# Designed miniproteins, single chains, part 41

Each design is a single chain, and the fold is of that chain. pLDDT is the mean over its residues in the fold that is shown.

## One batch from the design tools (miniprotein)

Design m1406
Fold by ESMFold2-Fast:
Structure m1406 (fold): chain A 79 residues (1-79)
Amino acid sequence: DEEYIEEVAKIAAENTSIPEEKIRKFLEKMLKEVDRLTANRRLGAVVAVEKGLSFEEAAKRTGITPEEVKEAYRELKEL
């Protein structure tokens, strides 16, 4: 899981202004409670929001609910 977290955090950081270390912590926290598929969907939704999409649009693209996107975004910002 460490290699996965490292690679995904680097790519997400390069595509947003969010620090890589913050994305790593977010992924580590999520992977304690959800599987990789769910973690990837939530991270993808958060990245979409950071790029300017609405919570509804990000949810639609990633297959999760707008409420899940809002919660994931809040958790990342609180780190």
Scores: mean pLDDT 81

Design m1407
Fold by ESMFold2-Fast:
Structure m1407 (fold): chain A 108 residues (1-108)
Amino acid sequence: MIEEIIRKLEEAKKLVEEMIARIRAGELSPEELLARLAELTRLIRETLRLALENPEVSEEVIKKIREALRLAAEALDLAARAPEDTEGILAVLEEIKRLIEEIIEELK
């Protein structure tokens, strides 16, 4: 159901917002950041699976979910390779948040 997809996206958005806030506060360890980014990637992947099984979800929405998944993988790679690049990690997380918000609006 579309409502389940929206619920998963809102969960992912909350996770992104919490990561952004904790990174800005200097309160997130590299280990905790990697764990949260792995959970974000899992949530977006599950959302993509549900979207692909639902004929009411447009190709445009599916493309945006795929882009959010690509960005989540990019954030994971960046956090693993250069955890000190907080500005770069934050920029990718802000873009993921923007995409999730756009997807939620298109599904409502």
Scores: mean pLDDT 87

Design m1408
Fold by ESMFold2-Fast:
Structure m1408 (fold): chain A 69 residues (1-69)
Amino acid sequence: MKLELGAEKAVAGQYGIGSTLIHEGLIEEGFSDRAASAGALSGLMIALSGGTAEEVVEMARYGAKRAEA
């Protein structure tokens, strides 16, 4: 829930609270702080590029998994 809300905030241009919620959501999904930070950055880059909230969530999880693996 926090991850999806963070993605919606990021695509709405609220990057600060959006990235914080994406990070917190990834921590709640069991990722480390480092992996959650990598995921939040990946998701934020999609939001800045005009992507959808769903694409932000997908890329945030992908970035976190890639950093954690």
Scores: mean pLDDT 85

Design m1409
Fold by ESMFold2-Fast:
Structure m1409 (fold): chain A 50 residues (1-50)
Amino acid sequence: TRQQLIQQITQERSTYLDNLYNAQKGNSVESEKKMFEAIKRGNELWNQLQ
């Protein structure tokens, strides 16, 4: 449902922000990978919502 998509998008945004913060601190390769994965998943969910 729309509510489930919004919740999943919110979770992906949270994951993105956590990994963005870690990447900025120089813990970069794995955190950057997770950051981009969260962006990709979030965009897919957002496209389903639109």
Scores: mean pLDDT 77

Design m1410
Fold by ESMFold2-Fast:
Structure m1410 (fold): chain A 70 residues (1-70)
Amino acid sequence: MLEELKKKAEEAIEAGNISEAVRLAEQLEKMGDYETAAEVLEKVADLYAERGQTSAAEAFRELARELREK
C-alpha cells in the first residue's frame, strides 16, 4: 500500500540508508505518486549535501524537480 511505502521511505531517510530510500522512491513513482517520490529524492539530496557530496545532491534535486513536473 502507498502508506506503507511512505513510512518505509521515511524510516530509510532517518537511518541514512540512501540506497533503500531511492528504491522506495522508484516504487512510489511506479505507483503514480510522483509528489511523494520527489519529496523522498529531495531528502536524499539533503543527505548527500550533509555528507559533502554536492554533485550527487544537485543531481537528486534535479530528478525531484522533473518528477514534480509530470
Scores: mean pLDDT 84

Design m1411
Fold by ESMFold2-Fast:
Structure m1411 (fold): chain A 74 residues (1-74)
Amino acid sequence: VDEELAPLSPEEKEFVKRLAEELGLPWELAVRIALKLQEVRDALKLSREQFLAWLRKELEELAKNLEEYLQRLS
């Protein structure tokens, strides 16, 4: 798990863990999103603060979309 987040700092890894738990997202899915956003972060030269804000927004949007999808199935 931590090995999968190797491109992220310890603080960023902890942020992903807390956010995934807070939003009820599968850890594997949260890791996939974090790694993809980290690739873009390097290309756009985003600060840590900008990256973490963007990561939170993307995971929150994903959680909302999953909740809406599940509600439609119920």
Scores: mean pLDDT 73

Design m1412
Fold by ESMFold2-Fast:
Structure m1412 (fold): chain A 73 residues (1-73)
Amino acid sequence: MEEEEKRIYNEAKEKIKEALDSLTPEQAREVGRKIAYEAAKKIAELRGPLSDRAIETLANILFAKAYNDVLKE
């Protein structure tokens, strides 16, 4: 990951962790997916133009990665 992309990911992961700690599981998933989508949009701005499908795919990857990283703790 580029340095700025790594920073965006880490910020999203921390917000997802906070949601998991403070919300119900269903609410945390909704909030977490929204956080991942916003992070994916920011990364898309750094890489240049990405399609909506590519941003959605990236958001799903980021959410899955962050969720797994939090659960391993």
Scores: mean pLDDT 77

Design m1413
Fold by ESMFold2-Fast:
Structure m1413 (fold): chain A 64 residues (1-64)
Amino acid sequence: HMLTPEQRRETAERHRQWLLEKGVDPAFADALAEAILNGDSRAAMELIRSLPSVLREKAELLTE
């Protein structure tokens, strides 16, 4: 199941805003958004895995 470019943009923006609301570093939030926008699921998942466990669980739900 592939996201459209528009859906990827919306998902990237949603994740970015959520991470910023949780006080995550803006550079990290931007890196995750960029990975999602480019369809780089590997990079996006590696970034999500580097989050604290409570935030990682919530970020995984947003991606799925």
Scores: mean pLDDT 72

Design m1414
Fold by ESMFold2-Fast:
Structure m1414 (fold): chain A 101 residues (1-101)
Amino acid sequence: MSREEEYEEVKEILEKAGYEVEIEVYPDGSLHIKITTPEGEVIEADTRGSQRERLLAGLLQGFFDTILEAKRAGASEEEIIELARKLVEQLKKVAKELEEE
């Protein structure tokens, strides 16, 4: 499976969990990700952005790999959606900590 197809699968899972997701993959492998929660909170990550945005992009890629591995291991849709919610909550917490400068 291509990395672009993997991003489409993760987007579908996150959208089923109630999130709005925009993922842009550039030809050089750089990446922009925007996640909007059901509450209207926005998390943005960019591999070409600030140190904060680059760190969040790395964490998001790790979370996406975790979600895809759970799906491939035969986890139920309910289990995958719950995992996705937990990972987004952890991402929100890290994003908040990175803003406390």
Scores: mean pLDDT 80

Design m1415
Fold by ESMFold2-Fast:
Structure m1415 (fold): chain A 89 residues (1-89)
Amino acid sequence: SEMEAEALRRTAEALRERAEEAAEPVSSVLREAAELLEEAAERRRPWATAVTGAALRMVGAAVEEEDPEVAERIIEAALEAIRVAEEAL
C-alpha cells in the first residue's frame, strides 16, 4: 500500500541521517539499508523492513564485540544480507 511505501521511505530517510553521523563501517551498513528500503518502497516490498532490522541488530552486536575479526565478519554478514535482499526485490 502507499502507506507502507511512505513508512519505508521515512525509515530510509532516518537511516541516511544516522549514516552521516556514524563512523565506518557502521555508516556504510546504514547507507545500504536506506537504499534497500528506498528500492523496497518503489517495488512495494515491505518485507525488506525485517532484513534491515536484522542487519541493524548485527551492527549493534559488532560494535559490542571484543574480537575485531569477529566484529568484521558480523559486519560482512549484515552487508551480505542487505545485498541478497536487494537481489530479491
Scores: mean pLDDT 85

Design m1416
Fold by ESMFold2-Fast:
Structure m1416 (fold): chain A 64 residues (1-64)
Amino acid sequence: AAAQLVTKEVTVTVPAGTSDAEAIGKAAELAEKETGGSVFSAELVSREEVGDKTKATVRVTVLL
């Protein structure tokens, strides 16, 4: 089968003060678990501070 790239937006809720890199890493792990593929790229799309939490939306591209 030909290699396939699939892009997903993943929202993660992490403790306040979590770095962008850590939030991206958590979203990438979730995308790999959901697809069974390997992460090709991940980019932070948005970040929202909500009380004692940070809500980060990450665009993850997975190679299947």
Scores: mean pLDDT 81

Design m1417
Fold by ESMFold2-Fast:
Formats: sequence, structure tokens, C-alpha cells
Structure m1417 (fold): chain A 94 residues (1-94)
Amino acid sequence: MAELEEEFRETARRMIAGVPAFQKHLADYLGVPSVTKEEALAFVRKKLEELGVPPELQELYLELLEAAFNKDEEAVVEKLAEIRELVEKLEAEK
């Protein structure tokens, strides 16, 4: 549906624009001067595991973050749609 696609595109643009702020906040939290994409992905992976996020949803979140670091708007939109579908499915099974 065109309306959901537009919402995902706007969210994707915000996520891509937010990557430098995310890296800065994460670096400050860890007490380091800067964080690489690999270090940020490793941190998020650990946090998703600690929060008990299902493995299939963990992989989608990591792919989403990687696409945002790569400034790939189309990939971010695709991953946002997949995450929403999986979350709705998991909530319906409760």
C-alpha cells in the first residue's frame, strides 16, 4: 500500500540521518572517542540477545542497522517492512 511505503521511506531517511548521532551517543556511553560500524553492530547484537529478542527478529534488526550505515534507503525500507510483518505475526501468536 502506497501510504505504508511513504511512511517507511520517511523512517528510512530519519534512520540514515541519525547514524552519526547514534555513533556519537554509543561512543560516549562506551567511553571511547568513536565507534566503527562493526563495533556498533556487535553492541546491538549483544543488547538484542540480552533483551530476549527472537533470533529471526535479531537478524532483521542487524540488517536494518547495516543498511542505515550504508545509506541504502531502499534496503532500510525493505527491512522495516519485514520487521513490521514479523512483529505482527509474533504478537498474533500470543
Scores: mean pLDDT 81

Design m1418
Fold by ESMFold2-Fast:
Structure m1418 (fold): chain A 95 residues (1-95)
Amino acid sequence: KAKEHLEKGLEYVEEGIRKLEQGDVEGAIKYLQLGRDHLREGEKAAKDDPKVQTLAREALTLVDAAIKQLEAGNVELAIKLAEAARRLAKEALEL
C-alpha cells in the first residue's frame, strides 16, 4: 500500500506542476492537495521502512510549502518546491 500511495502522490504532484505550466493556479492547488494526502498515507504505510518514510515526509513538507506559496501568489517558488517534492517522491519509489 505504501508504494501505491507514493505512486498516486507522485502522479498528482506531477499534474499540479503541469497545471502551473498552464497558468491554472487553482487547479494546481487542488492536485497538490491530492498529492499531499496520498504522500501522507504513503508515509503512514511505510512505517517499517525508515528511508521511504523520511523521503515521503520530506516530499509532503515540500508540497505543503508549495501550496502555501501559491496561496501567497509566489508561483515561481511554488514550482521549485513542487519539483523538489516530485524528485523526493521518485527517490522513495526507487528504494
Scores: mean pLDDT 88

Design m1419
Fold by ESMFold2-Fast:
Structure m1419 (fold): chain A 98 residues (1-98)
Amino acid sequence: ALIVAIREKAPADTIEGLLKKLLSTKPPLPTLAEVTMEIAGAAGVKNVKHGPGLLLVKGGYIDSKKALLKAIDELINELKDHPDYVKLLEQIKKYLES
């Protein structure tokens, strides 16, 4: 998922594109597996099945939502120097909590 993309140092444009897609999508959100596979494909990663993104998916929708909210909070803290990403992450968080 998003945290996997950032840890794998995926291009900023790819991460921004995914954040914008998530923000514009009404529930249900795209499957975290689909998001993880899109990021893995863009980054050329072959072993996505053992990444944190898969752990979020394996937890199911409720567990994935809780894990995603936690990951978003961690990303907001790590990306303090990128206010555009922080704003997108805060909007995604509000969207998930609605």
Scores: mean pLDDT 50

Design m1420
Fold by ESMFold2-Fast:
Structure m1420 (fold): chain A 78 residues (1-78)
Amino acid sequence: DELRKKLLELISNPDEKTLKKIAELAGVSVSTVRNFLQGTEYVSQETARKIIEALKKVFNFKGSDMDLLLLIHEVRAQ
């Protein structure tokens, strides 16, 4: 699955250009996006929502916010 591969790359070996694009769309720092994707630090529900919306736009994902969040958790657990 192309989306799963792109998410794994963002979590394990992040492309800085892609992280910056997500951060700009979400209105947060690149560090905040990285921390959210890696699960290493607290982010508010509001911040998580903004990052999920930005990821949906970047990857043209048509599923629910919950589906994308669960996929991110699954990829992190690998």
Scores: mean pLDDT 78

Design m1421
Fold by ESMFold2-Fast:
Structure m1421 (fold): chain A 64 residues (1-64)
Amino acid sequence: SMEEEAIEQVGRGLRTARRDRGWSQRELAEAVGLSVSALSRLEAGKGRLSPATRRKLLAMAGLL
């Protein structure tokens, strides 16, 4: 679905932006209030998140 495609694209973009900034998964997860496991799934294009959490992640990654 379009939503699944968007989630996969966001996950890949988030992983790239996080790595470009030199952040670990733990550091980003802590900053946005997620578990490392939840963030790992999101970066892999798996799972869903609330609009508020999505906005936080995109803002911190510099994608918003």
Scores: mean pLDDT 73

Design m1422
Fold by ESMFold2-Fast:
Structure m1422 (fold): chain A 75 residues (1-75)
Amino acid sequence: MTPAELFGLAIELSRKAKEFEKQGKVDYAKELRKLSAELFTAAIKLMNGEITPEEAQRLADEIVKKAKEIEEKAK
């Protein structure tokens, strides 16, 4: 897991949040934006050596899982 990969995931979740907001699903959009912000924070911490690549991978996996659960609930 690299900072660039974490930034990429964060941008993807931010884009999905914008799509949900356009659909009037504001609460789901807020949850996805929060997860996107957590990925940006993890990327910065990884760049600064505050977390390991292994810790960053676990955080990314958990956030992606939560994002998929939000997307399923939004159907």
Scores: mean pLDDT 85

Design m1423
Fold by ESMFold2-Fast:
Structure m1423 (fold): chain A 99 residues (1-99)
Amino acid sequence: LEKKLEVVEEALKAVEGLSPEEVAELLRSIPTTPELLRKVLETKGPEAAKLALLAFLEATIDALRLAIESPENVTEELAKFIEEGVELAEAILKALEER
């Protein structure tokens, strides 16, 4: 879990440095982008999508910290949320490496 936490923290810092337009392109380029983030981009635009992505990554960091501190309290829903957030963070870093 600590390596997963580092990956999500790195993705968060990378996204903070991107423009809203760059975040929009990034989200559109990732086939596994969560439906919620895709809908925010489509309905509210790039600025809202960047804020939503930052919030999603921050929530994933908090969930990972909780899982590290109290692994016995990790529900199936929390585990699924963590997995989705980590997969998105990995996809973001890979996409940025190719730019």
Scores: mean pLDDT 83

Design m1424
Fold by ESMFold2-Fast:
Structure m1424 (fold): chain A 100 residues (1-100)
Amino acid sequence: SPEEAAIIGKIAEEVREFFNKLEEAVANNSSEEEIQKIVDEATKKLKTLLSQLSKEKQEEVLKRIEEELKHLIEVFKEKYPDKAELVKELAEKFLKELKA
């Protein structure tokens, strides 16, 4: 529907902003606490947007987010190896919280 398409567009924008903030924080050697705050804020915003979609559309969008997140983790392993494990753990927690 046009309404669901608009919400999906907002989700895509929030995911892009989240990934950009996460990369900036990691690149700038931000504390684990600051990185966690970025993840927590993104989780809250995305859960609110996802709740406005049908269950079928939520599952479809969540699969896309999971694939994009897996790609981001691989990029971070190459660019920021010292932070890769932290980012992976936070990403797994983020995805679990979105599915809850």
Scores: mean pLDDT 86

Design m1425
Fold by ESMFold2-Fast:
Structure m1425 (fold): chain A 107 residues (1-107)
Amino acid sequence: GGELVDEASAGPVPVGGTATITLKNLKKGEEYYLKITVAGMPRAVGEIVSIEGAEVLEEKREEFPDHVVYTLKVKVKEDGPLKISVKALDGGENGFAFVSAKLYKLK
């Protein structure tokens, strides 16, 4: 894999709530792999993931019984931090235990 550049986590996220993660040490115009893990409880609500500060070039979403993993290839558009927002949808029983994000430099 690539070199780990930054990582952060947030949570828990209640039903209808939003977690925001800020990742740093990115350079404008460079490409990175971003791995986002959304760890739910049994019967967790769906998620909406949004990213500010980068263009998503590739996206892979993998669903497991109690968590979802996003693997994204991103290109940084602007100087400054990458902001990731993960929203837990309304109308369900459980939100998320945690959200984590890991950023890797492409070689």
Scores: mean pLDDT 81

Design m1426
Fold by ESMFold2-Fast:
Structure m1426 (fold): chain A 55 residues (1-55)
Amino acid sequence: MEAFLAAVSRLAPEQAQALVRIEVMGWSYAEVAAALGVSVATVRRRVAEARAAIA
C-alpha cells in the first residue's frame, strides 16, 4: 500500500485520481468520468497511462 501511494503521488493529479478511485475505492469508469468532468474513454486512457507509469 505505502509503495503504491508513493508511486501514485508522482503521477499527474488526473491520472492519480483516476487510478486511486478505480483501484482503491472501486469506482466505475463512469463515476470517475463524472467526477473529473471527462469522457469514459479519457478515464480509461488515464488509468492505462497511470498503470504504465507505476509498473
Scores: mean pLDDT 74

Design m1427
Fold by ESMFold2-Fast:
Structure m1427 (fold): chain A 58 residues (1-58)
Amino acid sequence: MEFQKELVRVARRALETGDVDGAAEEVKRILQKKGYSPEEAERVADRFARALEAARAQ
């Protein structure tokens, strides 16, 4: 699965289920598989989780 499509799928599932923490962990795992460092993956996953929480709560 293409990287962008994988992230979009994870985001959609998180918005449908409310499992933002699980989505952040999945994004971090995907990014590390794509060659991102653990620090970079964590930073991107944190921004992803915050965006999902804002979309659902604010």
Scores: mean pLDDT 76

Design m1428
Fold by ESMFold2-Fast:
Structure m1428 (fold): chain A 87 residues (1-87)
Amino acid sequence: MISELLSDEDREEISERMEKAVEERDLKFEEQIELLEELLRELEPRHPEAARLARERLEALRIAKKLKEENPDASSEELREQLEKIL
């Protein structure tokens, strides 16, 4: 887990950002991807191992976005549930 490598403050920031993204069911995958890309950019110079895990999650979100494009009738919540089962 990313939290294993980070300080308490960094762990809380990541958790809060992820919780906020989940709480706002209307957040598009594009917005969630942007948030993780910003986080990854911040983590890469300070915590390269944590950045690797963030990159893996970012790739999973990009896959979910592609699935939504191929299945436009599927809700973002349904796609997130499927993604969570894969992760």
Scores: mean pLDDT 63

Design m1429
Fold by ESMFold2-Fast:
Structure m1429 (fold): chain A 81 residues (1-81)
Amino acid sequence: DTALEVQLAELLLEAVERAIRGEISEEEAVEEVRRAVAAVLGEAEGEAAGAAVRAAIRGYRENPERFEELREEIRRLIAEM
């Protein structure tokens, strides 16, 4: 279901943004998304989603301007689905 996939993608983006704002830790963001995706799509997909969240958070810390470009790309992808 495309709607479910969009909701999971939005959850991933929200978790990354909350971690970047310091509202939750990197590990809390990773675990929240991993758990949510695993419950719906399975453990392998949950693990991959958690890894993606960690990579996005770390990418922002290394290069904040590049992350803004990635954030807009993710939002565009969500809007097109």
Scores: mean pLDDT 76

Design m1430
Fold by ESMFold2-Fast:
Structure m1430 (fold): chain A 81 residues (1-81)
Amino acid sequence: MPSVDEVMDRLETLSPEGAKKLLEELVKEMKEAGYSLDEIEDYLLGLVLRAAERLSPERYEEFVKAATEVMKKFVKELEEE
């Protein structure tokens, strides 16, 4: 998996929609690689903490919303199986 800083460098250059899509792809890749829900949550929390340091308040709020939506979608997909 890419480092948190490497992902943040990409997220800073992306639109909100692009950032959400990148997060969805990362979560799917982790799920396919056999990472647990807790491990995926820890990774996303790492990204959220780094975003608080690197992004403006407005960009940070957008990012947290996107990360929350991606995580909720992932949890719902797990509930099906």
Scores: mean pLDDT 77

Design m1431
Fold by ESMFold2-Fast:
Structure m1431 (fold): chain A 61 residues (1-61)
Amino acid sequence: SEEELRELLRKLQEALANKDTKAVEQLKKEIMERARKGEVDEGLAKAAINAADAVEKAIKK
């Protein structure tokens, strides 16, 4: 759902603030599973995964 995806994005912001790469990896896995099950819009899921990738790269840089 859209509300669920919003919560995932909030968790990404927390992971960035804490520089927690494992939290980002877990969030990406959760988003992918939710999208596979049709529980979240595929376009929104893809956007969230792209945001998670950007956060992970920012932490590792």
Scores: mean pLDDT 78

Design m1432
Fold by ESMFold2-Fast:
Structure m1432 (fold): chain A 72 residues (1-72)
Amino acid sequence: SEDELSELLARVHDLDTLSPEERRRVLDEYTRLVLGLLREQLEREGLSPEQIARELRAMEGELEALRRHLLG
């Protein structure tokens, strides 16, 4: 949900205060939630399965780059 995303965004903002194990969990949860919400939004907008798959792959790439940057 959007409330879950807001809560996870707050935790991502404070990543430097978390243990390495907690940082990994927060980033994994953030990635899963962002991709889920994006899929639901694109489905509501009536995009084709092929278009949805392309958008999700692009977002996955961006989130993986962010994850690598933040986890070092």
Scores: mean pLDDT 80

Design m1433
Fold by ESMFold2-Fast:
Structure m1433 (fold): chain A 68 residues (1-68)
Amino acid sequence: SERERILDLIVDTAVGLYRYWVEVEGLPREQARERARELATKMAKEYGFSDEEIEELLKRLDERIDAL
């Protein structure tokens, strides 16, 4: 679905920025994670996602970061 594609896009964007902040800017991993979660939440709210959809998105984001 389009909504699932947007969710995947937000997660991919946040993971990419997390990697940039850690690998290029040298941010501590936990600070970069918090920033990525905040950005993903902001983007999801702009797309009109529900609180439940945002919770699922943040769970997927955390799982993707943990797999790096």
Scores: mean pLDDT 89

Design m1434
Fold by ESMFold2-Fast:
Structure m1434 (fold): chain A 112 residues (1-112)
Amino acid sequence: VSEELREKFIETVVNKLGISRETAERIVDVVVEEARRHGLDPEEMLKDFIEMVELTRLSAEELLNTDPLELFAKSINEAVIAVLLKRATGQANKVDDSLLDFILSLKKRDLA
């Protein structure tokens, strides 16, 4: 992953969600790990997630306090961001992880 892309992601997440730089860096690490696990390009995944973060209308507090399955029923975008934020803050459970795996498996199929 390029340093320029990593920095752009961190700045976008910090500015849009109002989270700490340290939490944003942990989100980058989660995205890179999940991309590798699913055979996706980490740089393309980071670019997609920058766009998803810019489109979100919920605060970090709302994302952390809302059930990702309820978010998924209304917005796949916000459900993904909520799970990534929960993983970065150590709040993710097995259901959150399973939801992220499901969504990323669909993305892998679209690229095949």
Scores: mean pLDDT 77

Design m1435
Fold by ESMFold2-Fast:
Structure m1435 (fold): chain A 100 residues (1-100)
Amino acid sequence: SSSTIEELKKLVEEIEKLLEKYLNGEISIDEFNERVGKLHKKIMSLIKDEKVKKEIEDELKAMVLYLQEYHDTGDEKYKERAKEHLKRLKEIIEKYIEEM
């Protein structure tokens, strides 16, 4: 439905804003993980395709793991990896929306 499309787009935008807030030092890694976890649950409730759910879960998990590694080490390569997985998450959701 159009409302589901709008909600999915908004949830992805909220994840992007949370990543930006964390990278700018506005929120802690714990707050980031808590808020992303809530958004993940909402996204999963809106998606009916189990394969798409798994692809989203894999990308979101990878983003969180690399961002934690960036937090622990300060190594910019992990920040770039987290951003790559966010980009893939966006592409998966955009494709899912186009196929609705």
Scores: mean pLDDT 89

Design m1436
Fold by ESMFold2-Fast:
Structure m1436 (fold): chain A 99 residues (1-99)
Amino acid sequence: SGREKAVEAGVEAGQRLTEVAKESEDPGSRLGAGTAAGISLLGAGVAKASKLDGKEASELVAKANLSGAETVRSTPGPEEDREKAVEAAEEGAKKAKEA
């Protein structure tokens, strides 16, 4: 249950970040949000495949999403696009920690 909730939080964050990337016209914003989406989905996939306990899964998915947010902050492009992607990643981390 805890692992499933953490994985779900990571998948939802990855999907939100993918939508942010698709909606952006700026190549830098698309790359940043797309990279963060990939990191979030990878974290969720590893947590599921490795059969981590709920706490370890929560910590891994949260760390992946916080890493994604940091990647977005380092990406060029409009500030509004960066803020949307950072918010999506940070909400994913928060939900994973509450799993």
Scores: mean pLDDT 85

Design m1437
Fold by ESMFold2-Fast:
Structure m1437 (fold): chain A 58 residues (1-58)
Amino acid sequence: SKEELETMKLLIKEAAENNKFSEDGIKNAEKGIKEEAKKKGLTPEEIKELLDTLREYS
């Protein structure tokens, strides 16, 4: 779970560095992150960390 969280954070960072997010892009990324995190059984706290990571690049 911790390794999966760190991997997802890294992927968000790399995606943000390679692609500039629009407002719609950020909104779609939030939905995708929530869906993927739910599939991986991440906690609400871990999901919040992922969303906070995405917000750093918004």
Scores: mean pLDDT 75

Design m1438
Fold by ESMFold2-Fast:
Order: structure tokens, then C-alpha cells, then sequence
Structure m1438 (fold): chain A 74 residues (1-74)
């Protein structure tokens, strides 16, 4: 989905920037998207992306936020 692709790119950028507020805000948008229009394939893609970002970040606040998001989407 083009809208999901955009949100996942924004999430990846926010993690790279160590911007915890942008990470939380973008995850909120993804959650709304998933509730309204998300498919099981979209859900798996979100989980896979969150797992990859969790492995790549050294920021403990971002790790905590991503871990909570993984649980919420699972």
C-alpha cells in the first residue's frame, strides 16, 4: 500500500534520526491505518519492519517503544 509504504519510510527515518517523538507519532498513524484498512499481509510487513528497526537501533527509549509496538501488532 502506498500510504503504508510512506508511513514505514517515515518510521525508518525517525529511528535513524533517534527522534522518539516522531517514532511514537508515526506508530500511532500506522496503528490507525491498520485498524481501518490493514490486511494480514500489511500487519506482517509492519511487524517485520519493527523487528528490523529494533535490531538496528541502539537507543533504549526507541527499543522500548518498538518492543511495545511489536506486542500491540502481534
Amino acid sequence: SPSLDKQLQQLQQAVADNDTFAVQTTLGVIQIYMTITGTPADRQRVIDTLQQLYAQTTNPDIQRILQQAIAAFS
Scores: mean pLDDT 88

Design m1439
Fold by ESMFold2-Fast:
Parts: sequence; C-alpha cells; structure tokens
Structure m1439 (fold): chain A 67 residues (1-67)
Amino acid sequence: MYEVVGEAVEALHEIMRLLDTDGSGLVPEETLIEVLKRADKNGDGVVTREELEPLLAELRAQQAAAA
C-alpha cells in the first residue's frame, strides 16, 4: 500500500474532491490508486505533498478549462 505523508493528506483530500463528480464523498478505490501511482514517481511507495502538488494543480486547471 502507498504511504501518504502528513501534509500530503491535505493535497490528497483536495484531489479527491475534484475527482468526486457525483458529490457522494466517495472516490472509487481504483481511481485513488491510479492517483497515488502517478504521484509516486520514484516508486518507493511513499507519496509526499510535493509529488501530489503538480497533480492537484493540473486537475484544477483541467476542471477550470472543462467548465
């Protein structure tokens, strides 16, 4: 399983909100795993805030552009 460092939890929560398209508060575990895989660029199983921050920025930009 992937380990998310403390401050990275804030970024992960924001990513989950952006991916929660139906507002149920539930993000499919497959989607979450894909996000963590993409963030874990060095393959050590640890996800840091710095690794999640670019994904968060990209998702925010894509959501704004898709509106």
Scores: mean pLDDT 71

Design m1440
Fold by ESMFold2-Fast:
Structure m1440 (fold): chain A 68 residues (1-68)
Amino acid sequence: MELTGEQVNAIREAGRAAGADHRAVGMALYAASQGLTPEEAVELARKYGGMTDEQAEAIREALRAAGV
């Protein structure tokens, strides 16, 4: 799925507001672009850069809001 620049910025802002690592958020965005669900994308990001449960939930919600 191709996310718009506005959708990418919204997801990055949600991650930043939750205190998530920028690289982990980037991995979640990459996974979503490859067709992974929000749950799968966040799990991959968590394995790559680490995330708290609150950070994971914030990014998951942002991905769903973007239509992922």
Scores: mean pLDDT 80

